# Ledger of designs, part 13: designed miniproteins, single chains, continued (3)

Each design is a single chain, and the fold is of that chain. pLDDT is the mean over its residues in the fold that is shown.

## One batch from the design tools (miniprotein)

Design m8450
Fold by ESMFold2-Fast:
Structure m8450 (fold): chain A 60 residues (1-60)
Amino acid sequence: MLSVEEVVGVTDEEELAALEEALKDPARREEALRAFTGSPSTAVALKAAVELAVLESEKR
């Protein structure tokens, strides 16, 4: 295990899991995605931005 900064790596996966849970609620999905685009994790922010763009193009 090469965890130099344990919090950073673990929190990225935990934030991705929270994002997936938020995506399951269509009423709150857009608001949750918008919030996650401000995440300090580049991976989480990019995933949220892509999902938000897909929703925008599909109009939900």
Scores: mean pLDDT 68

Design m8451
Fold by ESMFold2-Fast:
Structure m8451 (fold): chain A 71 residues (1-71)
Amino acid sequence: MPSLLDFLRAFLAADTDGDGTLSYAELRAILRSLGFDLSDEELAALVARVDRDGDGTIDLPEFAAMMEGLL
């Protein structure tokens, strides 16, 4: 089963810019690859609750909070 460390590795691998953030599309791809089959509405609701900046990127603390909600 994927652990929080597996999520961290996936985050770092998807962060090709090295800026410490994920795009919405990269986040969706990671979650699906790890076996989380969320609807577009469910994923958008989770992102909207943690992405307070509304810029469409997810930093590591926001990602961790989201993953805790799924576990």
Scores: mean pLDDT 70

Design m8452
Fold by ESMFold2-Fast:
Structure m8452 (fold): chain A 60 residues (1-60)
Amino acid sequence: MSIEEKTLKAREEFIKALNELDEKELDPNATQEEIEEAKKKFEEAYKKALELYEELEKLR
């Protein structure tokens, strides 16, 4: 995949992870472990998207 394709997919993944985190946070019976797992996935996806955007910007 090109850097542009990787960046778009990473952005899609962080949006998906954000929605999953929101769903877990709105569930009053969600465990702390489930919320932490969703938060970790969101943070990892966001960091990856940010790094790819920075790399893409250096190429332009």
Scores: mean pLDDT 78

Design m8453
Fold by ESMFold2-Fast:
Structure m8453 (fold): chain A 59 residues (1-59)
Amino acid sequence: SLEELFARARAGDPEAARELGRYVGEQTPDADKDATFAVLSRLLPEEVREAFREGLYAV
């Protein structure tokens, strides 16, 4: 599931990027979210980075 979400997010699927962000956000302390976003967003296409951020900070 996580591997499929990541593969779809890398392919430019914003819904998969948002769900990936929520999954990562649940396991990331608030203090570390900015650093986590900076590292992981570079692995994603620019077009889905906002969706990933929305998921990451929603939890």
Scores: mean pLDDT 83

Design m8454
Fold by ESMFold2-Fast:
Structure m8454 (fold): chain A 88 residues (1-88)
Amino acid sequence: ENNAEAYYNRGLALQNLGKYKEAIEAYNKAIELKPDFAEAYYNKGVALEKLKEYGLAIKAYQKALELKPDFKEAAEELKKAQEKEKEL
């Protein structure tokens, strides 16, 4: 769906500018329009990690893997986020 992809691409652009909170808002809109958008959950997790919101990032990566079990990048970032959460 073009609207979900547009919000997702907006999130990527905002994330590249370091605007992580605004990127998360854009990813949330993409997910609202396309609830099975595994890539939007994954990049929402990446942005949440940049904000050191490790617990929320873990949930986002878990949802990405639920939707796409072969999502290697989400599995790798999930492990990293879990280790960072233990150190807090």
Scores: mean pLDDT 88

Design m8455
Fold by ESMFold2-Fast:
Structure m8455 (fold): chain A 90 residues (1-90)
Amino acid sequence: GGMLKIVGVSGTATSVTVTGEASYGEITAMAVTVLAADGTPVGSASAAGSGTTATVTAPVTGAAGTVFVGVGGTFSDGTTGSGSATVTLT
């Protein structure tokens, strides 16, 4: 199975965008959960993959400053991968 690599993460005042890349094979789907600094969920989204990459933009409400981002991916071989990142909302 592939491993999920987080190759890009960016934030605005109202959204977080994550780009994931498969180390091997293709991404069929990727999901993103955004947590405030206290661990409260403040956003989530999912999108279908595009070959070896997936990009997901999650709307964010009720958070400011640094947020934590959890990422899960499903690969074409039926395996799953996960990653995490932090981003500062601007």
Scores: mean pLDDT 81

Design m8456
Fold by ESMFold2-Fast:
Structure m8456 (fold): chain A 66 residues (1-66)
Amino acid sequence: MTLRVTLHGSKAEREAVVAELRADPNMEVRELDETTLEVTLHGSVEQQIGIVLRLIGDPRTEVELI
């Protein structure tokens, strides 16, 4: 599935989140601008659901299914 992720906080905090997401081999991260990412999820349906729930619970990010 594909998610739009909006990042909050300072440049350093946003860069830390991008690095965390890029470290996951089941995530393909495309930077649209300084605060907006397009994230394509790979792996099993269970793995993809787990990732979505983690991101929804993270106050540094807002997640939208696209």
Scores: mean pLDDT 83

Design m8457
Fold by ESMFold2-Fast:
Structure m8457 (fold): chain A 83 residues (1-83)
Amino acid sequence: MDEEIEKKAKEILENKSEEEIKELLRKAAEIAENGDKEKEWLVKIAMAIIKLKIERGEYEELVKEMVKKNESISEILKKLAEE
C-alpha cells in the first residue's frame, strides 16, 4: 500500500466521525462499482481505512468471510458502510 495513502487514512480515522467515515466508504463503493478511474484514489484511501480498522480489532468476522468468498472491492465497501 502507498505510504502516503496510509497516512491520509490514519488522519481521517483520527479527525472524522464514524458517520463521515461511513459516507466516504459508501462513495468509494459507488466509485469502485462504476469503474471511475479519476476517483480511484478515494477507493484506495477507503481500503486503507478498512485495513487500519481491522488492525484495531474491528471487522474480524467480515475479514474472514471476505478472504473465503473472494468478494469484490465494491461489495466489501458496501458491507462496511452499512455496519
Scores: mean pLDDT 73

Design m8458
Fold by ESMFold2-Fast:
Structure m8458 (fold): chain A 65 residues (1-65)
Amino acid sequence: SIRVELAEGMITMAGSALGVLEDVEARGDTIIVRLKEESEDTEELKKMAEKVAENEGVKLEFEIL
């Protein structure tokens, strides 16, 4: 849906800017966010992603590599 695409785009932009994002994948109504490592920057990204997901009505899943 358009909301999944918007959320994916916003999360990808934020994660890339923080340098902690490995990959973002959309599966149906769920966005899977793959993170390079656990750090303060990944916690910041998770908080931003959760707010985006709540606003857009999409589901989130995080994977730490």
Scores: mean pLDDT 83

Design m8459
Fold by ESMFold2-Fast:
Structure m8459 (fold): chain A 74 residues (1-74)
Amino acid sequence: ASGLAEAARRVAEEARKGADPQFLANTARMLAKVAEELGLPPEVVEALQKAADAFESGNTDEAARYLERAAEIA
């Protein structure tokens, strides 16, 4: 759980540093899959999926908020 929270925070930090949105979207989708496999609450999986969708649409600020939400719940 704490490891996933740290990973989500790291993705948000990379987004703030201007990392490639497609790379960030792919990473968020991988974290969502890991959250499902670990049996984390559906809200964590949904937040990570919404973060990936936000990165794909170019909304980095929205994606960062979803990643922070996932980290708080996880």
Scores: mean pLDDT 82

Design m8460
Fold by ESMFold2-Fast:
Structure m8460 (fold): chain A 86 residues (1-86)
Amino acid sequence: KEIEEEVEKIMKEVKEKFEAELKANPQYKEAVEKGLEIAKEAAEEALKKETVEEAKRVAQEGAKKALDLMAEEAKAAEEAAKQAAE
């Protein structure tokens, strides 16, 4: 249950960041959906760990990967918009 609490806390923070980004930039909907999918998979893997420390590490690494993917997709969308404006 301690593992579930730590994983849920980390995933809630990631979800809140994604919701805030989607509200600010609706065009990032696909990037947010991809990021949330990665976060969900990381949460499932973290819940399989035997210790809170391992579960927290896996969940944090997954959260970072999800946020990094969203940032990369967002950057690609901005670059495409710049090319369309020229």
Scores: mean pLDDT 78

Design m8461
Fold by ESMFold2-Fast:
Structure m8461 (fold): chain A 68 residues (1-68)
Amino acid sequence: SLEEKLKELLEEEMRLGVEIVDLAVKLVIEEKTDKEKAEKYRKELEELQKRLEEVREEIQRVREELAS
């Protein structure tokens, strides 16, 4: 159902949010001590941010379907 899909998408958004925060903290710690690790974390953050945007777009679409 659309309700089940919305629940799964919201749970995925929450999981991605936690991972993004964890990587952002790691980036702040490493950016002055390990340039190579910091670069890797920046790339991983970019990928997670794009995935989060996609999940949020799907949430909006499902919410509009449920309202219709």
Scores: mean pLDDT 86

Design m8462
Fold by ESMFold2-Fast:
Structure m8462 (fold): chain A 94 residues (1-94)
Amino acid sequence: SVLAASSPADAAFLQGLAAYSRGDYEKAVEYFDKAIALNPNDLVAYRYRGRAYMKLGKYEEAIKDYQKALEIKPDDKYAKENLEEAKKKLEEAK
């Protein structure tokens, strides 16, 4: 919506998406950190920060973000599927 980009949290989230889209995953995490600091219940920001952590090989951080997403929305299929992927990647890295 037109109003979604009007808050500092929404602006930080959109900057995170832009960084993610260009493959700048470390910068994406920085922007998603800002979005989450301003809105700690932003389900979508946790999902994308988790995915950015997955791209960086930071599987333990990704697991925490997907677990937080499931605290916010326990039936979130995206968070469930990505949590299992992150756990599998963590075990493969051991």
Scores: mean pLDDT 86

Design m8463
Fold by ESMFold2-Fast:
Structure m8463 (fold): chain A 63 residues (1-63)
Amino acid sequence: SKAFELLTEGFRLANAGDEEGALKAFREALELDPSVAPALVVISQLLKERGKDELAEKVESLA
């Protein structure tokens, strides 16, 4: 689905250091399919495990 493609792109951008691009992609995914909110919680936990705590909190607040 397009929403899942945006989640994948958002996670890629986050790992590349593009915080603004990541948050935009995650917001667009939620606008297309609100049921992806649980996936954003998982992505937030993965970002915390990678030491990206501030970005993780921003992603979790979108859900």
Scores: mean pLDDT 85

Design m8464
Fold by ESMFold2-Fast:
Structure m8464 (fold): chain A 59 residues (1-59)
Amino acid sequence: KREEILKEIKELLEKRKNGTLTPADEKRFQELVSEYKKILEENDKARLTAVAAQRAAAA
């Protein structure tokens, strides 16, 4: 899911470089960037929580 978002962002960046980026592509790009940012923030929180839980279970 995360890799798919990154792939689509990369494709949109290539369209931007080629000057073929449409207003619809720009809107899609903003949506993907916002979603990716949320995933990173949520993943950081989840990862820290998982590490704490694993330490408690392992101790």
Scores: mean pLDDT 73

Design m8465
Fold by ESMFold2-Fast:
Structure m8465 (fold): chain A 66 residues (1-66)
Amino acid sequence: SAEEKKRLENLKRLFSDPESLELFRQSVLSKAPEAEPLLEELKEAIEAGDDEKAIELLRKIDELLQ
């Protein structure tokens, strides 16, 4: 969806900055420590330009946080 693509673009910018990435990682893990493997896969998918996989991983992380 357009909303998912926009959210992914925001995350790509966040992942390009090490300080922002670490703050995001800590925020997610403080709420859902089990999300750590999903965060690592998300980083790899974003670095590889695999938008489809990144969106799928974001949905899984959202389910853990909501």
Scores: mean pLDDT 80

Design m8466
Fold by ESMFold2-Fast:
Structure m8466 (fold): chain A 64 residues (1-64)
Amino acid sequence: MSPEQLKEEIEAVEKAIKELDKEIAELEERKAQGDPEAERLLAQTYAAKGVLIAAKSFLEKLLE
């Protein structure tokens, strides 16, 4: 994979992480309102964010 493609993938992952951060904020607000579904969705969204952070770190290491 070219360095340009790696940079594009990293940028895409960063954008996905930012979108998940917005979802987390919305879900935390819903959880505060007593939505039982929000707690489950928060756990899943945090797990997804962790995977993306790990993927970003891996891609950045490949770029080096």
Scores: mean pLDDT 83

Design m8467
Fold by ESMFold2-Fast:
Structure m8467 (fold): chain A 76 residues (1-76)
Amino acid sequence: SLEELKRQLEEKARIEKRARENMTPVEQRMVDLIRKAREGAPLDELLEEVDRIAAEHGMTPTQRNAYRAALERAAA
């Protein structure tokens, strides 16, 4: 129902707000790239930006690959 959908959207917004309040500036930058991928920004450019941020901040290959996978899922 529309009432159930509205409740789910409100809960999602609450979870997202809480998560953002606990993020570092670097994590916020990465989440913004994922949002841009959902909005149809060029995936190749976003993946290059993830690799650049990961290198600048000494992220592990596992962390970098997790963000890359999240971008690819968001762009699909």
Scores: mean pLDDT 79

Design m8468
Fold by ESMFold2-Fast:
Structure m8468 (fold): chain A 59 residues (1-59)
Amino acid sequence: MTPEQLRKEAEELRPAAEEVLGKDHADSHFSFIDSRIEKGDLEGAQKILDALKAIIAGE
């Protein structure tokens, strides 16, 4: 996985995340994802992204 792919997936999820969670909670998740990417922790970023996807899907 690349940082670009993770950022792209996050941006694609943003409207749905804001709709389901509200802006504050969505922004919090995206801030954590971006922080992990900046540190080179791509596995950590992916885990946060996957958790966000599960929440949006209603799982």
Scores: mean pLDDT 80

Design m8469
Fold by ESMFold2-Fast:
Structure m8469 (fold): chain A 80 residues (1-80)
Amino acid sequence: SMAEEEKTLKDLLGEINKILQDLFKQVSKSTPEEQKKLIQQASKDISDLVEKTSSTKLSEEQAKLLKKQVEETISYLESQ
């Protein structure tokens, strides 16, 4: 159902937001080498979470849009 898909997206975005908040908190107190490792780990965690959710719980159209948004977010994080 659409409501089930909306809940899945909301839960997923909430989990991504928590990963990003934890990342930014840690990065602000880390060395440049530690920052690179933290960003790479967060990018991997977000990518894995999205792939798992997209393949099982989202419509094809929603999965495509979500993957695009996440890819843009990961690119931004890795550019820092």
Scores: mean pLDDT 73

Design m8470
Fold by ESMFold2-Fast:
Formats: C-alpha cells, sequence, structure tokens
Structure m8470 (fold): chain A 59 residues (1-59)
C-alpha cells in the first residue's frame, strides 16, 4: 500500500536502514497491528519503535 511504501522510505531516511531492513520492520509492525486488532494508524508508530530498537540495541 502507499502507507507501507511511505513508512519504508521514512525509516531508511531517519534510521539509516536498508530497504530490506525497513521493509521487514514494516511487515512486523503490520503483523503486530493485525494480531492485536489495532487500526492502520498504529503501523507507523510501531514501525518507528521497532526501527529505533533495531538501531539502538542490535549487537
Amino acid sequence: SSLKEKIIKELMEEYGLSEEEAREIVDVAVGFAKALGLPDSYIEPLARLFAYSEVKYRS
């Protein structure tokens, strides 16, 4: 969707992630939101949280 592609680009620009890394993070955020019955508006903040954790806490 257009929302997914927008978030992927934002994660690449803000967190220095590759397209593959950003896409995986967005897919995880989408899956998490669906599993919990959250509206699509939660996908972007979840993806940003996951991206921040990936950059800050990766070994």
Scores: mean pLDDT 83

Design m8471
Fold by ESMFold2-Fast:
Structure m8471 (fold): chain A 69 residues (1-69)
Amino acid sequence: SMEEIKKEAIEKVEEIVKKYLEGKISADEANEEIRKIFDELKAKLSDEQVQEVLAEAQKRVAEIYKEKE
């Protein structure tokens, strides 16, 4: 379903950001992987739905950064 596609994309972005924060991947590698996810979403979802996923992912990432000391 579209909701499963959105959820999977958000979870993948969170995992990439966590790997970056743990020093497992570089910032360039993290940005490339995130870009690839959103390019794939653009092929499957409307522009509005892609923006919804981006907004939710940004919110989740901000919370990860806030909790990390």
Scores: mean pLDDT 82

Design m8472
Fold by ESMFold2-Fast:
Structure m8472 (fold): chain A 69 residues (1-69)
Amino acid sequence: MKLSEEELEEIRRALEELEKEIPSASKSKQASMAAAAGIYAAEAANAGDEELAELGRRVVELAKKAIEE
């Protein structure tokens, strides 16, 4: 897929916000946030931005752990 620089910046900002919000969100919200982070990670990987994809994967792991608690 082709993502613009603006779109990649929006994904980075969204992932940073998700990372901050996940620990204090409800379990239902955490599940939605995990799904969103997974989509962002896949989009970043397809665009060739492995640093951003890795951030997305970390946010997914954070959300999954929070749901398990």
Scores: mean pLDDT 81

Design m8473
Fold by ESMFold2-Fast:
Order: structure tokens, then sequence, then C-alpha cells
Structure m8473 (fold): chain A 85 residues (1-85)
């Protein structure tokens, strides 16, 4: 019970951090990179919906998958911003 509760909290905390990171990336990206960053933001929206559904279903495996995807999206967004420097 506590493990699932922690996992849900971690998932939504990471979702909030990812949303902030990607929103900043969209705002700061040069016009040439904006379509790529926007695509990542669209993927983020889908992952957040999957996370919410997994949390409602109390599916720890689905929550873990969503967390992993959130980490991947943040890493890709950071790489794009770093390369633009």
Amino acid sequence: MEELEKLIKEGFEKAQEAARTLRDAVRQAPPELRPEVQKLYDELTRVIKELSEAAIKKDPEGIKEAIQRLDELVSRARELVERAR
C-alpha cells in the first residue's frame, strides 16, 4: 500500500517537473527546434494521461512505465536545449 502511494506521488511530481522543463524548452527554443520540442510536449500530455489512468487502476507497472517515459522526455528536452547553446 505505501509503495503504491509513493510511486503515485513520485509519478505526479516527475510529471510536474517534466511539464515545467518542456514548457521552458518550448519558450526558449529557436524557431528551427520548436517543432521537435513541441512534439515532446505533446508526448508528455499523452504520458500524463496514461499515468492518471494507471493510478486510478492501481497498476504499479503502468505507473513505473509512465515514470520511465517522463525521465526520457526530460532527458531529450535537456539535450535539445544544451545543443542550442
Scores: mean pLDDT 81

Design m8474
Fold by ESMFold2-Fast:
Structure m8474 (fold): chain A 100 residues (1-100)
Amino acid sequence: EALELAAKGARLALEGGLLAAKNAKTSEALAKGIAGALGGAGGYFEAVVLKKAAGGGTAAEGGGEAAKEGGKLAGNKEAEELGKKGKELGEEGRRLGEAA
C-alpha cells in the first residue's frame, strides 16, 4: 500500500516534470520541470527497486511540488495537475511508510 502510493506519486511527478520541462519558456520553468522529473525518477527507484516507501514517497512529494510549480510557470495545466497529484500520493506513501 505505502510502496504503491509512493511509486504512483513518483511516476506522476516524473511525467509532470518532463511535461513542464518540454513546455518551459523560461530557465526557471525548465529548472523546476527537471527537478520534478529527477525527484520522480529517484522516488520510483526507491519505491520499486529498493522497496523504501518513506524515501520514495519523500522524493515523489518533492518532485511533485517542483513539477506543479514548473507546470504553472510553463502555463501547462496537465503538468501542474500531474505534479499536484504526484505530491499528494507521495506524501501519503511517505506518511504510511514512516508509521511502520
Scores: mean pLDDT 87

Design m8475
Fold by ESMFold2-Fast:
Structure m8475 (fold): chain A 75 residues (1-75)
Amino acid sequence: SEEEIKERAEKVLDFVIQLLKEGKITVEQAVDIALGLSEEERKYFIEYAKKRLPELDEEIQKALTEVIKKVEDTL
């Protein structure tokens, strides 16, 4: 369902943001995690990621912006 697609995208985004904040993954590793999502899930991942950018510190915002760009390139 669309709800399940959205929930999976949000859950994966939360995981990626947490790992980036903890310095546990690189931008490339974050992209690889997001590429494990379906094409429809990746669209929601991008949408939710863009909405969360203003709440993040500048370093994490920069990293997530690069993740968004690289994931968008796969669509």
Scores: mean pLDDT 88

Design m8476
Fold by ESMFold2-Fast:
Formats: C-alpha cells, structure tokens, sequence
Structure m8476 (fold): chain A 62 residues (1-62)
C-alpha cells in the first residue's frame, strides 16, 4: 500500500543518514569528500537511469 511504501522509504532514508553520519565520523576530510562524491554519483545514475554511466561505474570497480 502507498502508506506502507511511504513509511518504508522514510525509515530507509533515516537509517541511511545515520549510517553515513556514523561512517564519516572516523574518516579523514579527503575520505569524507570521496564518499560524498560516490553517493552523489550513485544518486545521479538512479535519477537519470543512465545504463551507460552505470556500466562504466561497474567496470571501473572491476
């Protein structure tokens, strides 16, 4: 149902935010910036649905 989907999305976003905050606590400034860039790139792939960009990202990772 739409209500269950909205609640699940909110809970997922909250957990993701907490996990990111906890992970960045022990990272150097350079590592934090790199992680932010990765998260933004993944979001951009999701938003655009760019199969080519997603493939390139996967290939770069091996």
Amino acid sequence: SAEQEAKAKEAMEEREKKALEERTKNLSPDQREYLKELVETVKEIGEKGDAELARKFAEERG
Scores: mean pLDDT 70

Design m8477
Fold by ESMFold2-Fast:
Structure m8477 (fold): chain A 61 residues (1-61)
Amino acid sequence: MLSMEEQLQLLLEKNNITDPEIIKEAQEILEAVKAGDEEKLRAHLARFLRLVHDHLRKQAA
């Protein structure tokens, strides 16, 4: 099974996500995981998922 970092990179690459805001949120998630900051992890994960959802919705439209 891939690490969280590898899974996030693969998700971004496979979905052609080059949006700097989505990439920034992915980096913030990895930093929060490394720091053990659960509150930051939840906040950035929520923003990341919203941005990815919006991106995929635009691709489907």
Scores: mean pLDDT 77

Design m8478
Fold by ESMFold2-Fast:
Structure m8478 (fold): chain A 61 residues (1-61)
Amino acid sequence: PEKYYKQGDYKKAAELYKKKGIEAKKKGDLDSANLYASKAYKALVDAGDEDEGRKMVQEVG
């Protein structure tokens, strides 16, 4: 995910962070789930897609 964020591909970075957050949540790792959800939200905001970021946070937690 970090590589895509550095390249300015914020939507791709957000997609990969979201997937990592969902996987962490399924494993009961709420700290990692929250960290990845936060990174995905920031990437979507940087992409100018704040509404999608808000929806994603609601899905992951």
Scores: mean pLDDT 75

Design m8479
Fold by ESMFold2-Fast:
Structure m8479 (fold): chain A 86 residues (1-86)
Amino acid sequence: PLEVLLTHIEKAIDAVEKGDLELAKTYALAAKKGAESLVEKFGEKAKEVVKYTEEAIEAIEKGDLEKAKEYLKKAKKIVEEMLKEA
């Protein structure tokens, strides 16, 4: 579950860097859904991942690739922390 979430965030970042906004949004949405499913187990950290993936999706929709990448990287750091605590 956490490893899949991390992979989706990494794939979203890669898609943003390549300018593939449809793919970036697809992986960011998958990451958001994955984080939502982890809220009961990981609480606040999973909620922060949901929030940052939502903000990344909004940035992608607005064409703000720098902001999208920043939010996805913030989500990635939290997931890496969750993996250390699992």
Scores: mean pLDDT 85

Design m8480
Fold by ESMFold2-Fast:
Structure m8480 (fold): chain A 75 residues (1-75)
Amino acid sequence: KEVEEQLEKVLEGELEKIKEYENDREKLEELKEFLKEQIKELEEALKKEPSKELKLALEVAKKALEEVEKKLEEL
């Protein structure tokens, strides 16, 4: 699943950035807003066109958002 693999790679890169930004509140807040918008778009897309690829992308984006929120709570 080419789209699924590409989305997972992109979000793995975001998770690496989260670890790099763990002491940078402004960057974490920007990433949080970006991920919230991505999740909203994926949820709307999934309602219109249910697919395994979109569902997996949504799950990975939600996990990335949880990591960002945890880092922000520590600051």
Scores: mean pLDDT 74

Design m8481
Fold by ESMFold2-Fast:
Structure m8481 (fold): chain A 97 residues (1-97)
Amino acid sequence: MSAKELIAKAEELIEEAEKYLEEGNIDEALEKLGEALKLLEEAMKIASKDDVPRIKELLKRLLELAMRALQHAETLEQILRAIGLALSSIGLLLDLE
């Protein structure tokens, strides 16, 4: 699997997560964001320099959606999952600087 294929799949999962957040389905959104984060981590391991800007863009979008999930979180588990995703996204973004 190429970095571009992993990036494309992560983008699809991020778009699904955004739809779930718009519908108020926080648990489903967090699950999709977690899956997207794993794919972006795998993409980073095999990425060329040309792939890095797209990975950064998707990590920034994932961070924004994790913060949105945190704002609408109703349970302690949802809060902790959203914080975990946000911190992981920030860590990966710092690794790409």
Scores: mean pLDDT 89

Design m8482
Fold by ESMFold2-Fast:
Structure m8482 (fold): chain A 85 residues (1-85)
Amino acid sequence: SKLREEARKLLEEARELKKKAEEAKSLLEAIGLALSAIGLIIDAERLIRKAEEAGDKEALELAREALRLAEEALRIAMEKIKEFK
């Protein structure tokens, strides 16, 4: 389904973003990653609502995992921003 494809894409993007956040080596990079994480959080929350409305449990599970990883990436990026001060 379209929702499951979008959820898989967000999940892959969130996994990559978390990895990049952990490996961030500059203040500018960390800021960019934090902004990207905020965007993914917004997209994941929208997709969660759509999946719930559609009753697509697989898309919902994938979207929730994407949200969790995006929130984790944001936390890591914010910690890196603080370290680079």
Scores: mean pLDDT 89

Design m8483
Fold by ESMFold2-Fast:
Structure m8483 (fold): chain A 88 residues (1-88)
Amino acid sequence: AEELIEEKLERFEEEIERLLEEAEEYSKTLSKKEFERKVSIMLLRAIGRAEDLVVELRKAGVSEEDVEEAAERLSEKLKELLKKLKEI
């Protein structure tokens, strides 16, 4: 159970790092309005991905306490993503 949680969180972190790299490239090529629209779509996708991971953990039989902990960690990663996107 613990290994599954850590693996999924590590992959989500890698996905966030790729999104930040894409956002940096978009900031160089898009207008401010287009960039803001793109960032909003990227954030919605990241939130959806985090929700999917929570569902996957529940379906895998992970305890509700461990799922809640994983959801909080995913929430913190999403908050850091938002903070870093605002810095671009």
Scores: mean pLDDT 83

Design m8484
Fold by ESMFold2-Fast:
Structure m8484 (fold): chain A 60 residues (1-60)
Amino acid sequence: LSDPEIQAEVDEALGLIHLAVKVLSLGLSPEEAREFSKKLYEAFKDKDIRTITDEDIEKV
């Protein structure tokens, strides 16, 4: 699809899913992973989620 609105939403959702998967790999519960993912989003909302490194995640 060449609809930029839909594409932007899909890209954002994929970034959040990627962060959630990485957080779960840290051995957190689903609830803890959700809260940590929210903190990651707030910390990186002004950055391209796709450019976030493991070091950036560790700092949160």
Scores: mean pLDDT 67

Design m8485
Fold by ESMFold2-Fast:
Structure m8485 (fold): chain A 67 residues (1-67)
Amino acid sequence: AADAAARAAMIARVEQWFAEHAPSLTPEQRARLEALVAERIAAYNAGADADTIMEISRGILEVLRAA
């Protein structure tokens, strides 16, 4: 229960962050970020390890640095 609730909270936080930042992105950046956000949500749902989540997070930061 606590694990599932924590995972849902992290997913909701990622979704909220994306919604807040999406309007400022180019269509190409938005599409790439959407793919990475979806990948991160899928990884959380699959019970991926911290290293996998961190790698996806690095991808998100790379999109932001390129913007």
Scores: mean pLDDT 72

Design m8486
Fold by ESMFold2-Fast:
Structure m8486 (fold): chain A 64 residues (1-64)
Amino acid sequence: SAAAEAAARAAAEARRREADDLIVQGMSKGPEALEEAARRLEEEGDLEAAARAHQVMKQVIAEQ
């Protein structure tokens, strides 16, 4: 239903904002913190956000 789709989207956006905050904090602390953030996201079941954290970690390493 449209209501269920809207609720799912709102939940996904809230979850993405929380994950983005975690990744941004990790970026300020370095690749080890990004790996910790990815691990925490995986433990919470957010595999998509965990993959994004790993991608950001690889990008940070590549920039060196």
Scores: mean pLDDT 79

Design m8487
Fold by ESMFold2-Fast:
Structure m8487 (fold): chain A 84 residues (1-84)
Amino acid sequence: SRELAERALRLAEEALRLGAEALRTGDEALFEEALRLEEEATELFREAMKTEEGREAVMAGMARLAARMRELAPELEAALKALE
């Protein structure tokens, strides 16, 4: 359903936020929470994509998530460069 897709998208966005914070702070607990939310979002995406309405909502939401990831890309690149 669309509602299920929107819930999955919200969890995915929260996982990205916590993951970025974990990279900034080195907080392992935040990283574990981000991973847990990512797993929950993945399961909800599977259920949502069983319907045409759910697939449409996921596709629209993916465009928004991609934009959010691009906003975070400089922070992620800096974190990766620090590991070199």
Scores: mean pLDDT 77

